Designed miniproteins, single chains, continued (4). Designs and how they scored, part 78

Each design is a single chain, and the fold is of that chain. pLDDT is the mean over its residues in the fold that is shown.

## One batch from the design tools (miniprotein)

Design m14874
Fold by ESMFold2-Fast:
Structure m14874 (fold): chain A 75 residues (1-75)
Amino acid sequence: SAAAELKREYDRLLTENIILAREMGLGKLSREMLEWRGKEATPELLARVKQLNELLRKAKKEGLSPEEIQRLLEG
């Protein structure tokens, strides 16, 4: 079902984001995302975790510091 596909993609990306955040020293963000595991997967939450995944992957590739990544997250 579409709902099951949405949940699988959400859980996959959320798990990847938590690992990436931990690897890059973003302890607060990783803890916040752990709390999101208990939430219902919605299209809006999936869009948010996809955006975070792209940002975190780019930040890792560019070798950004935790402080630089935090500034990007704050806008």
Scores: mean pLDDT 85

Design m14875
Fold by ESMFold2-Fast:
Parts: C-alpha cells; structure tokens; sequence
Structure m14875 (fold): chain A 96 residues (1-96)
C-alpha cells in the first residue's frame, strides 16, 4: 500500500476502536478520500446535465440555486450513494 492508503487504514481502525486521537496524516488521508468522492459526484452531475441538454461548467456548480431541480435531486442521491460506498470501502481497508 502507498503511505496514504496505510494512513487511511490506520485512521479507520482507530475510529472503529473508539479512539479519537488521529494523527494529522490519518486526518489528511480521510479528508483526501472525501475530496476524491466529491470529484466523482461533480463528474456525474456534468454527465447528467449533458443528457438533459444542459452544459454546466464545474465552476458554476458553486451556485446550487442556479441548478435545475432534476440535477439537484440527482446530486443529492449520488452524494448519499457515494457516502455509503465510501463507508464500505473504508470497512474493507480496515479488514485488510
């Protein structure tokens, strides 16, 4: 495993054991994984917008109120799905 993956696994194991004394490296690895999931969500939103005949730039996604309701609902659904998938992947990393 890369050092980041190792730090992520340690952080997950500490949290699973009820420990809250995460190192900065472990916290950074967890935050980086969350950021990665956010990028996946943004890419899916762009794909869906294109299917609906809309062209949305990533920078414009900062203004949620300007997004069509259909895209906003899809983004919420994907965020929940990615959060669940992340939890499952972290559980697998802890077991490995």
Amino acid sequence: MEERDRALARGVEKLAAGKTDLTEAEKEALLEEVRRRREELLEEIKRRAKELGLEIEVDELGNVEELPPEILKRAEELARELEKELAERLARARAA
Scores: mean pLDDT 57

Design m14876
Fold by ESMFold2-Fast:
Formats: structure tokens, C-alpha cells, sequence
Structure m14876 (fold): chain A 81 residues (1-81)
């Protein structure tokens, strides 16, 4: 069902956020901290939008936009590693 898919997506993103927060807490590199903070923000915004989604199509659009934003950060992630 749509509600089950929303719950699964939220759970997955909350786990991703926890991992990013753990990496942020362990990092001393300012460039890595900045990109991790942006990734956390993107994830939190996606969780909020998924909670507001009214259809499977809207859910897919939120996930696609999130992935697009994450991919745009790839050069910063590679530089920070």
C-alpha cells in the first residue's frame, strides 16, 4: 500500500540521517563537516516532504529530487574524502 511505502521510505531515510550524524560527530575536517551538514539537511527535507506526499507519484518525485540534490554534491563529497 502507499502508506506502507511511505513508512518504509521514512524509516530508510531516518537510518541514513543517523549514519550521517554519526559521521559528522566523528569528523574534524571542515569541508567534510559542511557537506555532511548539507546531506543531513537534504535528508530531513525529504522526510518532511514524504510525510506530506498524497500519492505514489508525489513520493517518487520527492525521492527523485532528493537523489538529484545528492548527486549535485558529488564533487564536494569527493573533494572532502
Amino acid sequence: SFEELKEQAIEALEKDRELLEELLAKSTNPELKEVLEELIKITEEAIKKIKEAKSLEELKEVLEEMLKRVKSLRPRIERAL
Scores: mean pLDDT 87

Design m14877
Fold by ESMFold2-Fast:
Order: structure tokens, then C-alpha cells, then sequence
Structure m14877 (fold): chain A 60 residues (1-60)
């Protein structure tokens, strides 16, 4: 899990939002609220407003 988070963060820092979304989705689907919040921000960067809203609600 920590290794997956590290890969997600590195992808985000490189502005590879598609790869960042893949890694954070793994953590978000495990119920990790911080990963769900991060994934919502990533989907906003990708322009997917529907998925961004979905993960923002899950992160509450």
C-alpha cells in the first residue's frame, strides 16, 4: 500500500495524472479517505467532473 501511494505521488508530481489516478484508485477502492480525496483532485485535473464529485463524496 505504501509503495502504491509513493508511485501515485511521483506520477502526480510529474503531471502524469492518468497514472496517478490508477494508483490512487487502488487505495481509494480500499476505503482510504485521503486517497479518495486525492483521486477527486486528480479527476478534476483530468476534467472528469463526474468521477471527481463521486470520490469527493466518498472522502467525507
Amino acid sequence: LSDIAEKGVLAYLNKDYETAAKYFKILADKGIKSAQAALAEIYEKLGDKELAAKYKELAK
Scores: mean pLDDT 82

Design m14878
Fold by ESMFold2-Fast:
Structure m14878 (fold): chain A 69 residues (1-69)
Amino acid sequence: MTIEEVALKYYEEGKSAIEALREAMKEFGIDPEPYLPALEFAIKHGVDEKTALRNIARAVELRLKAREA
């Protein structure tokens, strides 16, 4: 499962986008704190919560891939 899939599961279970991302990233052993301000900023500026959550989760996954390469 990807970070995006886990985060969306938590969001659909009733967690906020911020809480969903935090829980998903913690399950993968990743510190969520550097990424939360970007998610909050997107939502504050009118990006749909689900779309913002997907975009940030994908960005985290790309960064992890780059570190393994």
Scores: mean pLDDT 82

Design m14880
Fold by ESMFold2-Fast:
Structure m14880 (fold): chain A 60 residues (1-60)
Amino acid sequence: SMEEEIERLEREAVRAIALGDHERAAAYLRKLAEKHREMGDEEMAERALQGADRVLAGEA
């Protein structure tokens, strides 16, 4: 389901952040934003994109 995909992407993003894999974390956060946007969750999509930008800037 879409909810299961969102939960998986959230877990993978958190895992990548914990491991210091900022490029992978940003990729998961951008994918998470796509899923939230598909569900009409524009606010959550925007926060995920902001998270990706911060992670890539070295601020996780």
Scores: mean pLDDT 84

Design m14881
Fold by ESMFold2-Fast:
Structure m14881 (fold): chain A 89 residues (1-89)
Amino acid sequence: DVRIRGDEDAARRYELLAEAAERLGLHEAAAKFREAAELIRNGADKPENREKAEELVEQAIAALPSPEAYRRVLELADELERKEKEEEK
């Protein structure tokens, strides 16, 4: 199911964003991304959990000190995702 796959991909993306933020010392943003990932992974069937996950992602981005910090988080998350997909082949 494309919808179920989309939710798994969203949860995994938030987990990668949390890991990237943690590695860059952005602990508050990392915690919020991780909570958003858990809400999607364990509760995507409830609309309120999806809405709360989106709010947590917005709060995580707002906790970042600059747009450049957010860019670094995105670049590292993309690198982590690429390596993970290569290992799953």
Scores: mean pLDDT 77

Design m14882
Fold by ESMFold2-Fast:
Structure m14882 (fold): chain A 94 residues (1-94)
Amino acid sequence: SYREKTREALEKLAEMAESGTASIEEMLELAKEALVYASKLSENERLGALDALARILEKAAAVHPEGRAEFERLAAAARDPAGADAAAAEAEAA
């Protein structure tokens, strides 16, 4: 269940990151959902999902400069396991 939810969120986010016209707000929401779903995965699957998320967010920062700072912040969190866990907990609490 969470494997499929994580993949769906990452796939949608990747499509939006490359579109050039997607809502920054919607991309940030999907990124936070992906962090929450990834936090529910096994350790190996979680690491793969976080790596994919970081790469997608780095692309989003390049294509959508208006959201660059926030995308780069989330990408950095995804590359730090402790930061990813903290970001997921914060997103789930909101």
Scores: mean pLDDT 81

Design m14883
Fold by ESMFold2-Fast:
Structure m14883 (fold): chain A 67 residues (1-67)
Amino acid sequence: ALKYTKEELEEINKELEEKFGVKLTPAELLVAVRLYEKGKTAEEIAKELGISLEAAKFIVEKLKKLD
């Protein structure tokens, strides 16, 4: 089970769109969460999702703050 709520993930996705113009589907955001939980770097997450390194770093920092 995911330790993050739907509401927490939706807030990350909203900020990601507003700050970086990145529109992730819920499934793509779950891929980012799974990679983060596996200890993958922001660079690896950026490559997997096809997003900027800055956007991937933002996702990682938000997930760290929720831990």
Scores: mean pLDDT 82

Design m14884
Fold by ESMFold2-Fast:
Structure m14884 (fold): chain A 83 residues (1-83)
Amino acid sequence: AAELAAAGDIDGLIALLSSPDPAVRLAAIRALIEAGRAAEARDAILALTSDPDPEVVRAAAGALILLGDLESAEEAIRRVREM
C-alpha cells in the first residue's frame, strides 16, 4: 500500500543521512523536509550539524529552523562560516 511505501521511504531517507556520500546525505535532508517528516529525523539532523560538508550543515540548519530549533540552527550556520 502507498502508506507502507511512504513509511519505508522515510526510514530509508533517515538511513541515507548516514551515507558516506555528502550528496546523498544532502538529498536525504531535502527529501525529509519536502515530505514534512524532518521531525522524525531530528536527532540525525542535529548530528549532521557536525558534518564535514558545509552544504550538508546548511541543509541541517534549514531543517532545524523548520523544527523551531533556532539555537541549534544558528550554531550550525556559525560553524559553516568557520569552514
Scores: mean pLDDT 78

Design m14885
Fold by ESMFold2-Fast:
Structure m14885 (fold): chain A 83 residues (1-83)
Amino acid sequence: SLEDEVKVGLALMMVGVGNILYSKGKYEEAAEMYRKAAEIARGVDKRVEAYALRKLAEALEKLGKTEEAKRVREEAEELEREA
């Protein structure tokens, strides 16, 4: 649907912004963008949701949030198996 296409586009743009922030060492801002991307992709595109969650886990590891990063990575891996 058009709504799903728009959501996928928005999620991918947010991942792109997150990647730029991550490259600048702005890990907290990057994590926020990746989290929003995963939320938008939820129920629409499991591959995009999983990718955003993997990037979120990487940013959380940089922030020292090791246990949260592990949980988010496990969620991404489960979605990747279903995609």
Scores: mean pLDDT 89

Design m14886
Fold by ESMFold2-Fast:
Structure m14886 (fold): chain A 97 residues (1-97)
Amino acid sequence: MKEITYTPLREVTTAEGHRVLEQSMIEKDSDGVVKTATSQAWVDADGRIVLLTSVSTNHPVSFLTPLLVDELPGDASQEEIEQRMRELMEKALELHE
């Protein structure tokens, strides 16, 4: 049985001083294996919204880092961004079965 939880959507500041939207999806199975997919969204130099999604597992495991990259138009709503971030997180976790 898989338990899935979402962290709150939040705005975070990167080490470079850029503000990005971030959300995580946490999948825990009955055997205690935990996978976390994290998606970040920001506006690029061309005015498009870039989404980057990564996956990690609980310790001690080598980082599973499939990077899924996607783009949305710069006029996309926050709701559209959040929906796309969730879709990428779900897809990233499925690739890491």
Scores: mean pLDDT 74

Design m14887
Fold by ESMFold2-Fast:
Structure m14887 (fold): chain A 91 residues (1-91)
Amino acid sequence: ASKEEILNIINEVLEEFNFPKVNSISELESIVIPAIENSENPSKTAREFLSKFKEKLEEKGISWPDIKESDEELYEKLKKVILKIQEIAEK
């Protein structure tokens, strides 16, 4: 999976939540994390975001190992953001 393809999937999920579009994975941390935390129910929003992202990846036949093998730097950056969203989801 290309960086552009992963970014397009992320932006499709963001659009469903009425969140701003991002141009890089770094913008997810600065834009999306605050948007989730400032939602009416942060833990619910975080869970739904993670669920939608997983669903979109599965629809495209993309797994987490596939991202790591294609672009390890992208994988590590994305993993850090996802772990932060998972922390919000568990509260």
Scores: mean pLDDT 80

Design m14888
Fold by ESMFold2-Fast:
Structure m14888 (fold): chain A 80 residues (1-80)
Amino acid sequence: SKIDEIVEKILSAKTREEFLKAVDEGVKVILELTDLREAIEASLKMIEAVRKAGAPDELRGYAVNKLQEAIRKLKERLAA
């Protein structure tokens, strides 16, 4: 699935640029979902990948925040 591809990109990222690009793709995918449960499940998989990634703590914290923010925005959009 597209989500599994993004998870692999997050885990395999060797540079700051690759890591941030993979996270940005994940945020975009979450925001395009119409099922909130699917979106939450996807975000949890991506957050787990971020936690296991070799990126510095600062970048991992930033990525987790971005993914959580995407879920907040999606909840808002779907409630309207």
Scores: mean pLDDT 85

Design m14889
Fold by ESMFold2-Fast:
Parts: structure tokens; C-alpha cells; sequence
Structure m14889 (fold): chain A 104 residues (1-104)
């Protein structure tokens, strides 16, 4: 149901933020941290029946962090960092889609 989709969206947003933090440039780290904190908040709110909107916000913050990580990885020329940043972007986008589905 909607609660399960919101919880899954929050978990995916948190996973995306964790991958982004690993690969973010110093200037990208605050966005990745914000995404991680928002993901934790979304999980808490999903458990209390208010999760879908919070999960969407967390997923959007995680996407911003993941995009910053990709930019850093491309500048650094590290193919492993690029792959991890792309995976973080994919997880954040999946989280957005699940949160939007939970809101519908």
C-alpha cells in the first residue's frame, strides 16, 4: 500500500544519499548530508503514516547530492566514482517515482 511505497522510497533516498556522500566534492557534501537526513526523516514519518510527501522531499534532496557526486566524479576521471554516482542518481529517481506513486 501507500505506506509501504513511502517507506521503500525513503530507504532508496537514504541509499542514494549514502552513495552520493562517498563520491561528492566538498561543495556537494552538504546536499548529500541533507538527502541522508531527509531520508531518515521520511522513514520515521512513513512508519507514523505521514511518509509519502517527506519521502518525496528526501528523494529530491538525494538526487541533488547524487548529481553533485557525478559532477565531481567526472572532473576527477574516476570510472568507479562515476558508476557509483550514476547508481545513486538511479536510486534517487526510483525513490521519487515510488513517493509520487504513494501520493497518487
Amino acid sequence: GAKELALLAGLLALAAARLAIRNAPPEGIPYAIAGALAGIGAIYLAEHGEGARAALEAAEDALAGAEAALKAALIGGNPVAVALALAAIALARAAIALAEAALA
Scores: mean pLDDT 73

Design m14890
Fold by ESMFold2-Fast:
Structure m14890 (fold): chain A 55 residues (1-55)
Amino acid sequence: SPEELAREVLKALKAGDEDRAIQLLVKAGFTEEEARRLIREFTPEQIAVLAYEKA
């Protein structure tokens, strides 16, 4: 579900697990390049909301 995906993204980002966060963001519908930009430019909480909206 989009909500579960968003929670897992937030958890990965809070843990500093960028590889896991990228994999989850790609599952949400982002490209790997877009996922890397999101991680650099936004907070973990903002990224989780974007993953929820995208999925």
Scores: mean pLDDT 88

Design m14891
Fold by ESMFold2-Fast:
Structure m14891 (fold): chain A 71 residues (1-71)
Amino acid sequence: EEERFELDVEEALVLIELAITKISPNPDKEYIEKVLERAREVLEQARRMGDDETVANLEEAIKELEKLLKE
């Protein structure tokens, strides 16, 4: 489960970075929303595990994606 959690975190961060990098002036909001949903799920798991560094990284990445979605 711990190894799976590390992979889930890596996947969420990669998806967030890809979403940020691939966003044109007209982003696919549905895709971004799905990435945010996945990232928030992994963030909640990180909080339960007490991984403060992963929590901080995910919170920052999610915040950046939310900024793009609200524009």
Scores: mean pLDDT 73

Design m14892
Fold by ESMFold2-Fast:
Structure m14892 (fold): chain A 80 residues (1-80)
Amino acid sequence: SLKEKVREKLLELADKTIELINLYMQKRYYEKLAADPNLSPEEKAEYQRKIEELNRQIDSLFAEMEKLAKEYEKLVKELK
């Protein structure tokens, strides 16, 4: 039913929100590591590459969440 589709999209958004929190926690961890002034240039470059990869994943997840939010809005409007 339409109500079941609305609930499913809301739960998908909740799951994506948890994933987003986990990605930000990982990013914070690597940013903290990268802030060490005693790092070798190689170690610093590796942490920066990891941060950049996490930023790409975060951006991708935001795009997915925006799509899901629009789908959720459309379904809610159809529930009338």
Scores: mean pLDDT 87

Design m14893
Fold by ESMFold2-Fast:
Structure m14893 (fold): chain A 61 residues (1-61)
Amino acid sequence: LPPTDLVGVLRRLAELGSPEASEHARKAIEALEKGDFQAANDHASQAARAASPEAVRAAIS
């Protein structure tokens, strides 16, 4: 996904996920804003793992 689409997914995970998922989603967005795609990917993966499968599906769909 391009950075713009990824930011949208991460914002949705921040809204729908647990506090842990939301925290990682926020950190991923911050990393994207800084151009740190490696850190953004790592935090996005952590957010997805901390979120419920339904929250991940809703954020992507």
Scores: mean pLDDT 72

Design m14894
Fold by ESMFold2-Fast:
Parts: sequence; C-alpha cells; structure tokens
Structure m14894 (fold): chain A 64 residues (1-64)
Amino acid sequence: MSLEELVEEAKKTLVELAKEGTPKEAIEDLIEKFAEYLRTLGASEEEVEKVREELLKAVEEALK
C-alpha cells in the first residue's frame, strides 16, 4: 500500500471510530501514532503535519 493509500485508510478508520462514539482523546492518540508511523516510513515533516491536520478535520466534519 502506498503512503497515500495509508493516509486514506487512516482517515476512513478514524472517521468510523468517531461516528461510533470513540472519545476524541482516543482519536487524537491514534492520529499521533499514525503520524509517527508515517515518519518511520519516510514521510517528510511537512507531509506528516498536513496529514495530521487533514485527519483531525475529517473527524470533526464527520461529527458535524
């Protein structure tokens, strides 16, 4: 799976968890873990920050 696909999968998973009522604290923790994982895979800091922000916004939008 490419980096882009990993980001899309994470976004979908986090949105589903948020819709199921997972606490925001847990969602944020997962976002941080995912960001660390992306760095391990060679993602740049710029890309990691962008992904983190995108995931957080996607979760907030899902919660309306």
Scores: mean pLDDT 79

Design m14895
Fold by ESMFold2-Fast:
Structure m14895 (fold): chain A 74 residues (1-74)
Amino acid sequence: MIKLSKETEKKVDELVKEIRELLARYRASTDPAEQTRLLQEIARKYRELIDFLEKEEGLTTEQANYLLQQKLDE
């Protein structure tokens, strides 16, 4: 299992919460333009989180994606 420092875990949980909020807004939206903007913002934050995990924790892209998917599925 992937183990993170408490400080890193807090930052990851914070970014995951932001992504979850954007996903909830995306699912509730009926405006295609808003949906497109939300998807772009989600993709940006997802990439930021992956880059953070790779840079700060030395995780591979696969490990970072696995961790993020697990947290988003909770």
Scores: mean pLDDT 78

Design m14896
Fold by ESMFold2-Fast:
Structure m14896 (fold): chain A 80 residues (1-80)
Amino acid sequence: RPGLAELFLQPPKVTPVKPGDVIEATVEGAGEALALIMDEKGRPVASASARVAPGQTATIRLTVPEGVKEAMVLVIKVYD
């Protein structure tokens, strides 16, 4: 898709978490930011988005749901 090559995304990293944990992600940039927690089956179990003004930062808070012992990956994307 046009424009995807202009967006440099870091590969997702496996991070162990426990149910009830609150994960805070600070994002900066201009545009939309998406934070996502995926379970070990690759299913999104928590997501939140925020719009960030130019020169500003936003903190996105995600809670690990019950039944999720370990999150396979935490992904943060900033879309211009």
Scores: mean pLDDT 63

Design m14897
Fold by ESMFold2-Fast:
Structure m14897 (fold): chain A 96 residues (1-96)
Amino acid sequence: MEKAKKAIEEARKNVEAGDLDGAIQSLREALTIAAELLSQGKYDEAAKVAREVLEIGREALDKIDATPEQRNELARLITAAGLLYVAAEVEKELAS
């Protein structure tokens, strides 16, 4: 999905700029799109987007000094992305 690609691109730009609030917003948007893809049975696309959210979220935690609130929000997004990735992979196996 082009919307997911744009959200992921914005998240990476925000991380590189040190804009953690912008990164959180873009990652949340990408995760919402990944959940929608999963609901549509687009397991490969959902897994790919969820994995990118997971990777960028971890990078943001490593590179940017975060407030406790930002750190908690990133941790929640990373956890949700990981769970969505696993769900998409499991659904794909069951559909085979």
Scores: mean pLDDT 84

Design m14898
Fold by ESMFold2-Fast:
Structure m14898 (fold): chain A 55 residues (1-55)
Amino acid sequence: SLEEELERLEKGVENGKKALEEAKAAGDSSMAATAEGQLKEGERRLKELKEKLEK
């Protein structure tokens, strides 16, 4: 269902934020950049799904 997909994406975004924070704490700019890119993509998908649920 769309609601279950939303929950999954929200959890993915939270996990992505944690991974990005850990990479930054480690001083790994390469890893942080990769994690940030993946997080941005996840946030974009989440926004699109939320807009779809409002229709």
Scores: mean pLDDT 80

Design m14899
Fold by ESMFold2-Fast:
Structure m14899 (fold): chain A 94 residues (1-94)
Amino acid sequence: NSSVLRQLQQELDQLVAQVKKRLEEERKNAKTDVEKNVLDSLERSISQALANTQTLEQLQQLIEGLRGVLDLFEEREEKKKRAAAIEEERARRS
């Protein structure tokens, strides 16, 4: 079904753009060489997976993997927001 393939390709393109944007933001906030190296390794792994994606099954697996990466970044951001809220409350309670 060629329409399903087109839809999955569009979804992949959107997810790749979102992941790359998030990796760039994370790289700007990275404080250590270890963090930067991890982000560089993730970007290389994504690029390699994209180059090696040959089948519909591989395409679906890559889409699921990229969604998982975005979910992890979102979870980190929520934990960061909660930590900031706790510090703000602590500062107010003098």
Scores: mean pLDDT 77

Design m14900
Fold by ESMFold2-Fast:
Structure m14900 (fold): chain A 70 residues (1-70)
Amino acid sequence: SAIEELNSDDPAVAIAALKELAQNGTMEQIQQAALTVASKSDDPAVMKAALDVLNASNKEEAVVAANKLK
């Protein structure tokens, strides 16, 4: 599940889980996932995109921000 994938030691798997939650999850789940991704990555671009997800005011903005993660 996406929640289990967020606990992965691989940042790419955690990013994929965040993108999946952005499509299917609640805003609370998306924000928690973004915090988890930000805590696991030393890449400034990934951290910025995760912060953009956290600052999203609605689900549509969160999806756009999550899709900037690669």
Scores: mean pLDDT 74

Design m14901
Fold by ESMFold2-Fast:
Structure m14901 (fold): chain A 65 residues (1-65)
Amino acid sequence: MDDELKKKIEEFKEEVDKKIEELRKEGSKKSNEAHDKGPEESAKVSEELGKKIAELRKKEEDAKS
């Protein structure tokens, strides 16, 4: 069965995981900065990061389908 499709899915999964790791590192930095500014800023950073990670995870699932 489609070996080429499986290869593309694995490569895409690795790309998504790498991007998620980068977002986590960026989010950690922004969260530390926002924590000093107060809870509303921290909440905004967490919400934005969560949305971006969820979107990347959805693209990963769509690639499996």
Scores: mean pLDDT 74

Design m14902
Fold by ESMFold2-Fast:
Order: structure tokens, then sequence, then C-alpha cells
Structure m14902 (fold): chain A 72 residues (1-72)
């Protein structure tokens, strides 16, 4: 499911920040050319940093739905 995959992505972002630091994650976000997708994922990363994995999951799910609409 989209929500289940979004939760796994949120947990992966948390692990990446813990293991690699914030800078590599911020550089990946800056490489996203779609400003709407970049904003959603930036807010998701901020939610992860705040410890709000549920909010991060919802934002990531919204980003995934946006991507799906553009592929269709």
Amino acid sequence: SIRENARKVAEAIKKAIEELGEEPVEEVLASIEDPELRELLTEAVEAVKAGDLEKATELIAEAAELERKREA
C-alpha cells in the first residue's frame, strides 16, 4: 500500500540522517527539480527531524500520489 511504503521511506530517511548526517539528505532534496515534490519531501524530512514519523509518512504518501498522477 502507498501508506505502508511511505512509512518505510520515512524510517529510511530517519536512518540516513542518523548514519550520514543531514547534509547528504539536504543535497538530495535540492536535486529534486519539481518544486512541489521538493517542498513536500523537505517538510517530510523536517517532520522526521522533529520525531513526527506519522506526519512524515503522510507527506511522503502525498508526494507518491503526486508522482503517480504525473506518470499517468
Scores: mean pLDDT 80

Design m14903
Fold by ESMFold2-Fast:
Structure m14903 (fold): chain A 100 residues (1-100)
Amino acid sequence: SEKKELLLRLIGLTLRLIGLELDLRLLEEKLKKDPKNPEIIAELERLVEELKELLEEAKELLEEAKELGDEELAKFAEKLVERIEELLERAEELLEEAKK
């Protein structure tokens, strides 16, 4: 089923997002202790790029859900996109502060 495959992909992206949310939390704590550490800044830059890639994938799945006419899957994907956008904004703000 196309709907089942799409749901499994959305779950996969959600698990990746949870991992990145945990990574950001750990990086925030590390930066509080050493705000100018270049290795931590490099890890944060990598996390920002991973979130950008995840956002593009989530937006593609949202369009697929809309094309299938599955309102529940579309809402799932919309919430996932919003969560990724919020996390990306936080990561980018933290990165800008670290580079000041």
Scores: mean pLDDT 90

Design m14904
Fold by ESMFold2-Fast:
Structure m14904 (fold): chain A 67 residues (1-67)
Amino acid sequence: MEEELEEIRRALEEHGREEALEEILKALEAERAGKRLEALRYLARAAGLSEEEIAAQLARVEELEAA
């Protein structure tokens, strides 16, 4: 996990996407705290999704968790 994060960081820096790393780090911290929906929200922002797209993805996850 931590080693994978370092590889992701290097890849982002190489491609000039270092700004996305902050959102990825927030997602990992939320996941460690047991806040899965919050973690997914940060990952979606790092991927460049709109707030509308994020809401749709989170609604789908909530449906799967309720089943």
Scores: mean pLDDT 69

Design m14905
Fold by ESMFold2-Fast:
Structure m14905 (fold): chain A 70 residues (1-70)
Amino acid sequence: GDDALAKADVAAALDALRRGDVAAAEQGLISALNHTTNAELKALVEEALRALRAGDVARAEALMQQALTL
């Protein structure tokens, strides 16, 4: 896995979400899951994806921000 690529995917997903592009944000999080080998980053991204799919945009954004601080 590539955690730098995973973080770049999360940053792109966060940017997409802030523009209101939920579909692009979801794709960015899925891409991050494919790149990461870090268990903590993976857990935060999985929880962000779950929040986004539940319509909890604020929680998804907070989890994406937290993932980028790892």
Scores: mean pLDDT 87

Design m14906
Fold by ESMFold2-Fast:
Structure m14906 (fold): chain A 75 residues (1-75)
Amino acid sequence: MDKYYILSNSDAVADELEATLPADAEITRIKVDSMEELIEKIKQIEKEFGQNPLVLLVRDTDGVLSAVVKVEVPE
């Protein structure tokens, strides 16, 4: 099963990103207020799964932060 994390300081951007992901995927949203917090949350995900997650997207556009992280969970 593929698990995705959406990290953003914008609910509108998080909604848009979630709509582009597979409907059957496990999706978790994480609110972040800064690039430092975004990096910290990615490190927490890495620590939780004991493997390097696949970071698909990191964006900082006019103060809007977004990241999509994919983790492969064995079925």
Scores: mean pLDDT 75

Design m14907
Fold by ESMFold2-Fast:
Structure m14907 (fold): chain A 56 residues (1-56)
Amino acid sequence: SAPSFREKLLRLIGEILDAIGDIIEAELRGDEELLAEAEKRLAELKKKFDELLKKG
């Protein structure tokens, strides 16, 4: 069966928190490549979050 709205939302929140954690770690380590990748990932997750809210 397809994942529910709740399951999609909770998974997406988890991925957003992971991306934020990677941004913090990258900044503390001075890892510019990881920072850029994590920021791009967070931006993509924001778009998915907005789209999910429009359909719920």
Scores: mean pLDDT 85

Design m14908
Fold by ESMFold2-Fast:
Structure m14908 (fold): chain A 56 residues (1-56)
Amino acid sequence: DKEYLNEVAKKHFGKEIPDEYYEPIINAIKEKFGLSVSELKDEQVIFVLLTAELKL
C-alpha cells in the first residue's frame, strides 16, 4: 500500500509522501471506501493525497 501511494504521489506531484502521512491516508481510505488502497482508482488516491497536503 505504501508503494502504491508513493507511485501515485511521484507520478502526479513529483514527490514522495512523508512517512507521518502514510497511516492517516491509509486509514482515511479504509474508512471512506471500505477497500484496500490497491483497489482504488488513481483519482481517488490523488484526492486523499490532496487533503493531506492541505494540512501543510
Scores: mean pLDDT 67

Design m14909
Fold by ESMFold2-Fast:
Structure m14909 (fold): chain A 55 residues (1-55)
Amino acid sequence: SSMEEQIGQVRGEMQARIAEIAEEARRRGWSREELLRRAFEVADEAQDKIDELRA
C-alpha cells in the first residue's frame, strides 16, 4: 500500500476513536474539558503515526 493509503487509514481510525470517545462522554457525563483532553490524546497519537510513515 502507498504511504497516502496508510495515512488515510490512520486518519480514519482516529476519527472513529474520537467518535467513540464522544459517545462515551455523553453516556458517562464527562466534562467538555475531559472530552477534549482525550480527543487531543488520540489526535496526537495519530499525528505521531503519520510522522513515522513520512520519516
Scores: mean pLDDT 85

Design m14910
Fold by ESMFold2-Fast:
Structure m14910 (fold): chain A 86 residues (1-86)
Amino acid sequence: MTLVLTLRNFSDEQLQYYLDLAQEYAKRGYDVTVEVSGDTLVITIGNLTVEQLIAEALRAIGLGLDGYEVKVNFNGDTLEIEVTFP
């Protein structure tokens, strides 16, 4: 299963946090792709378990509860999460 995490309008600290997250997944042997374009960061992580996808969905819901703009969609074997920071 695949996670696609799209982040917009991030701070330098938020960028570093998500780059560190991507690096940890890559270090653990997952298929990780990172693309940065302007204020948009896209991280794609392949070969995740259902439990790992649920954990990422819960994290995204938590950001939404904190007042960030969050979109979550499950499309086949892919969890798509979009977060827009203030």
Scores: mean pLDDT 81

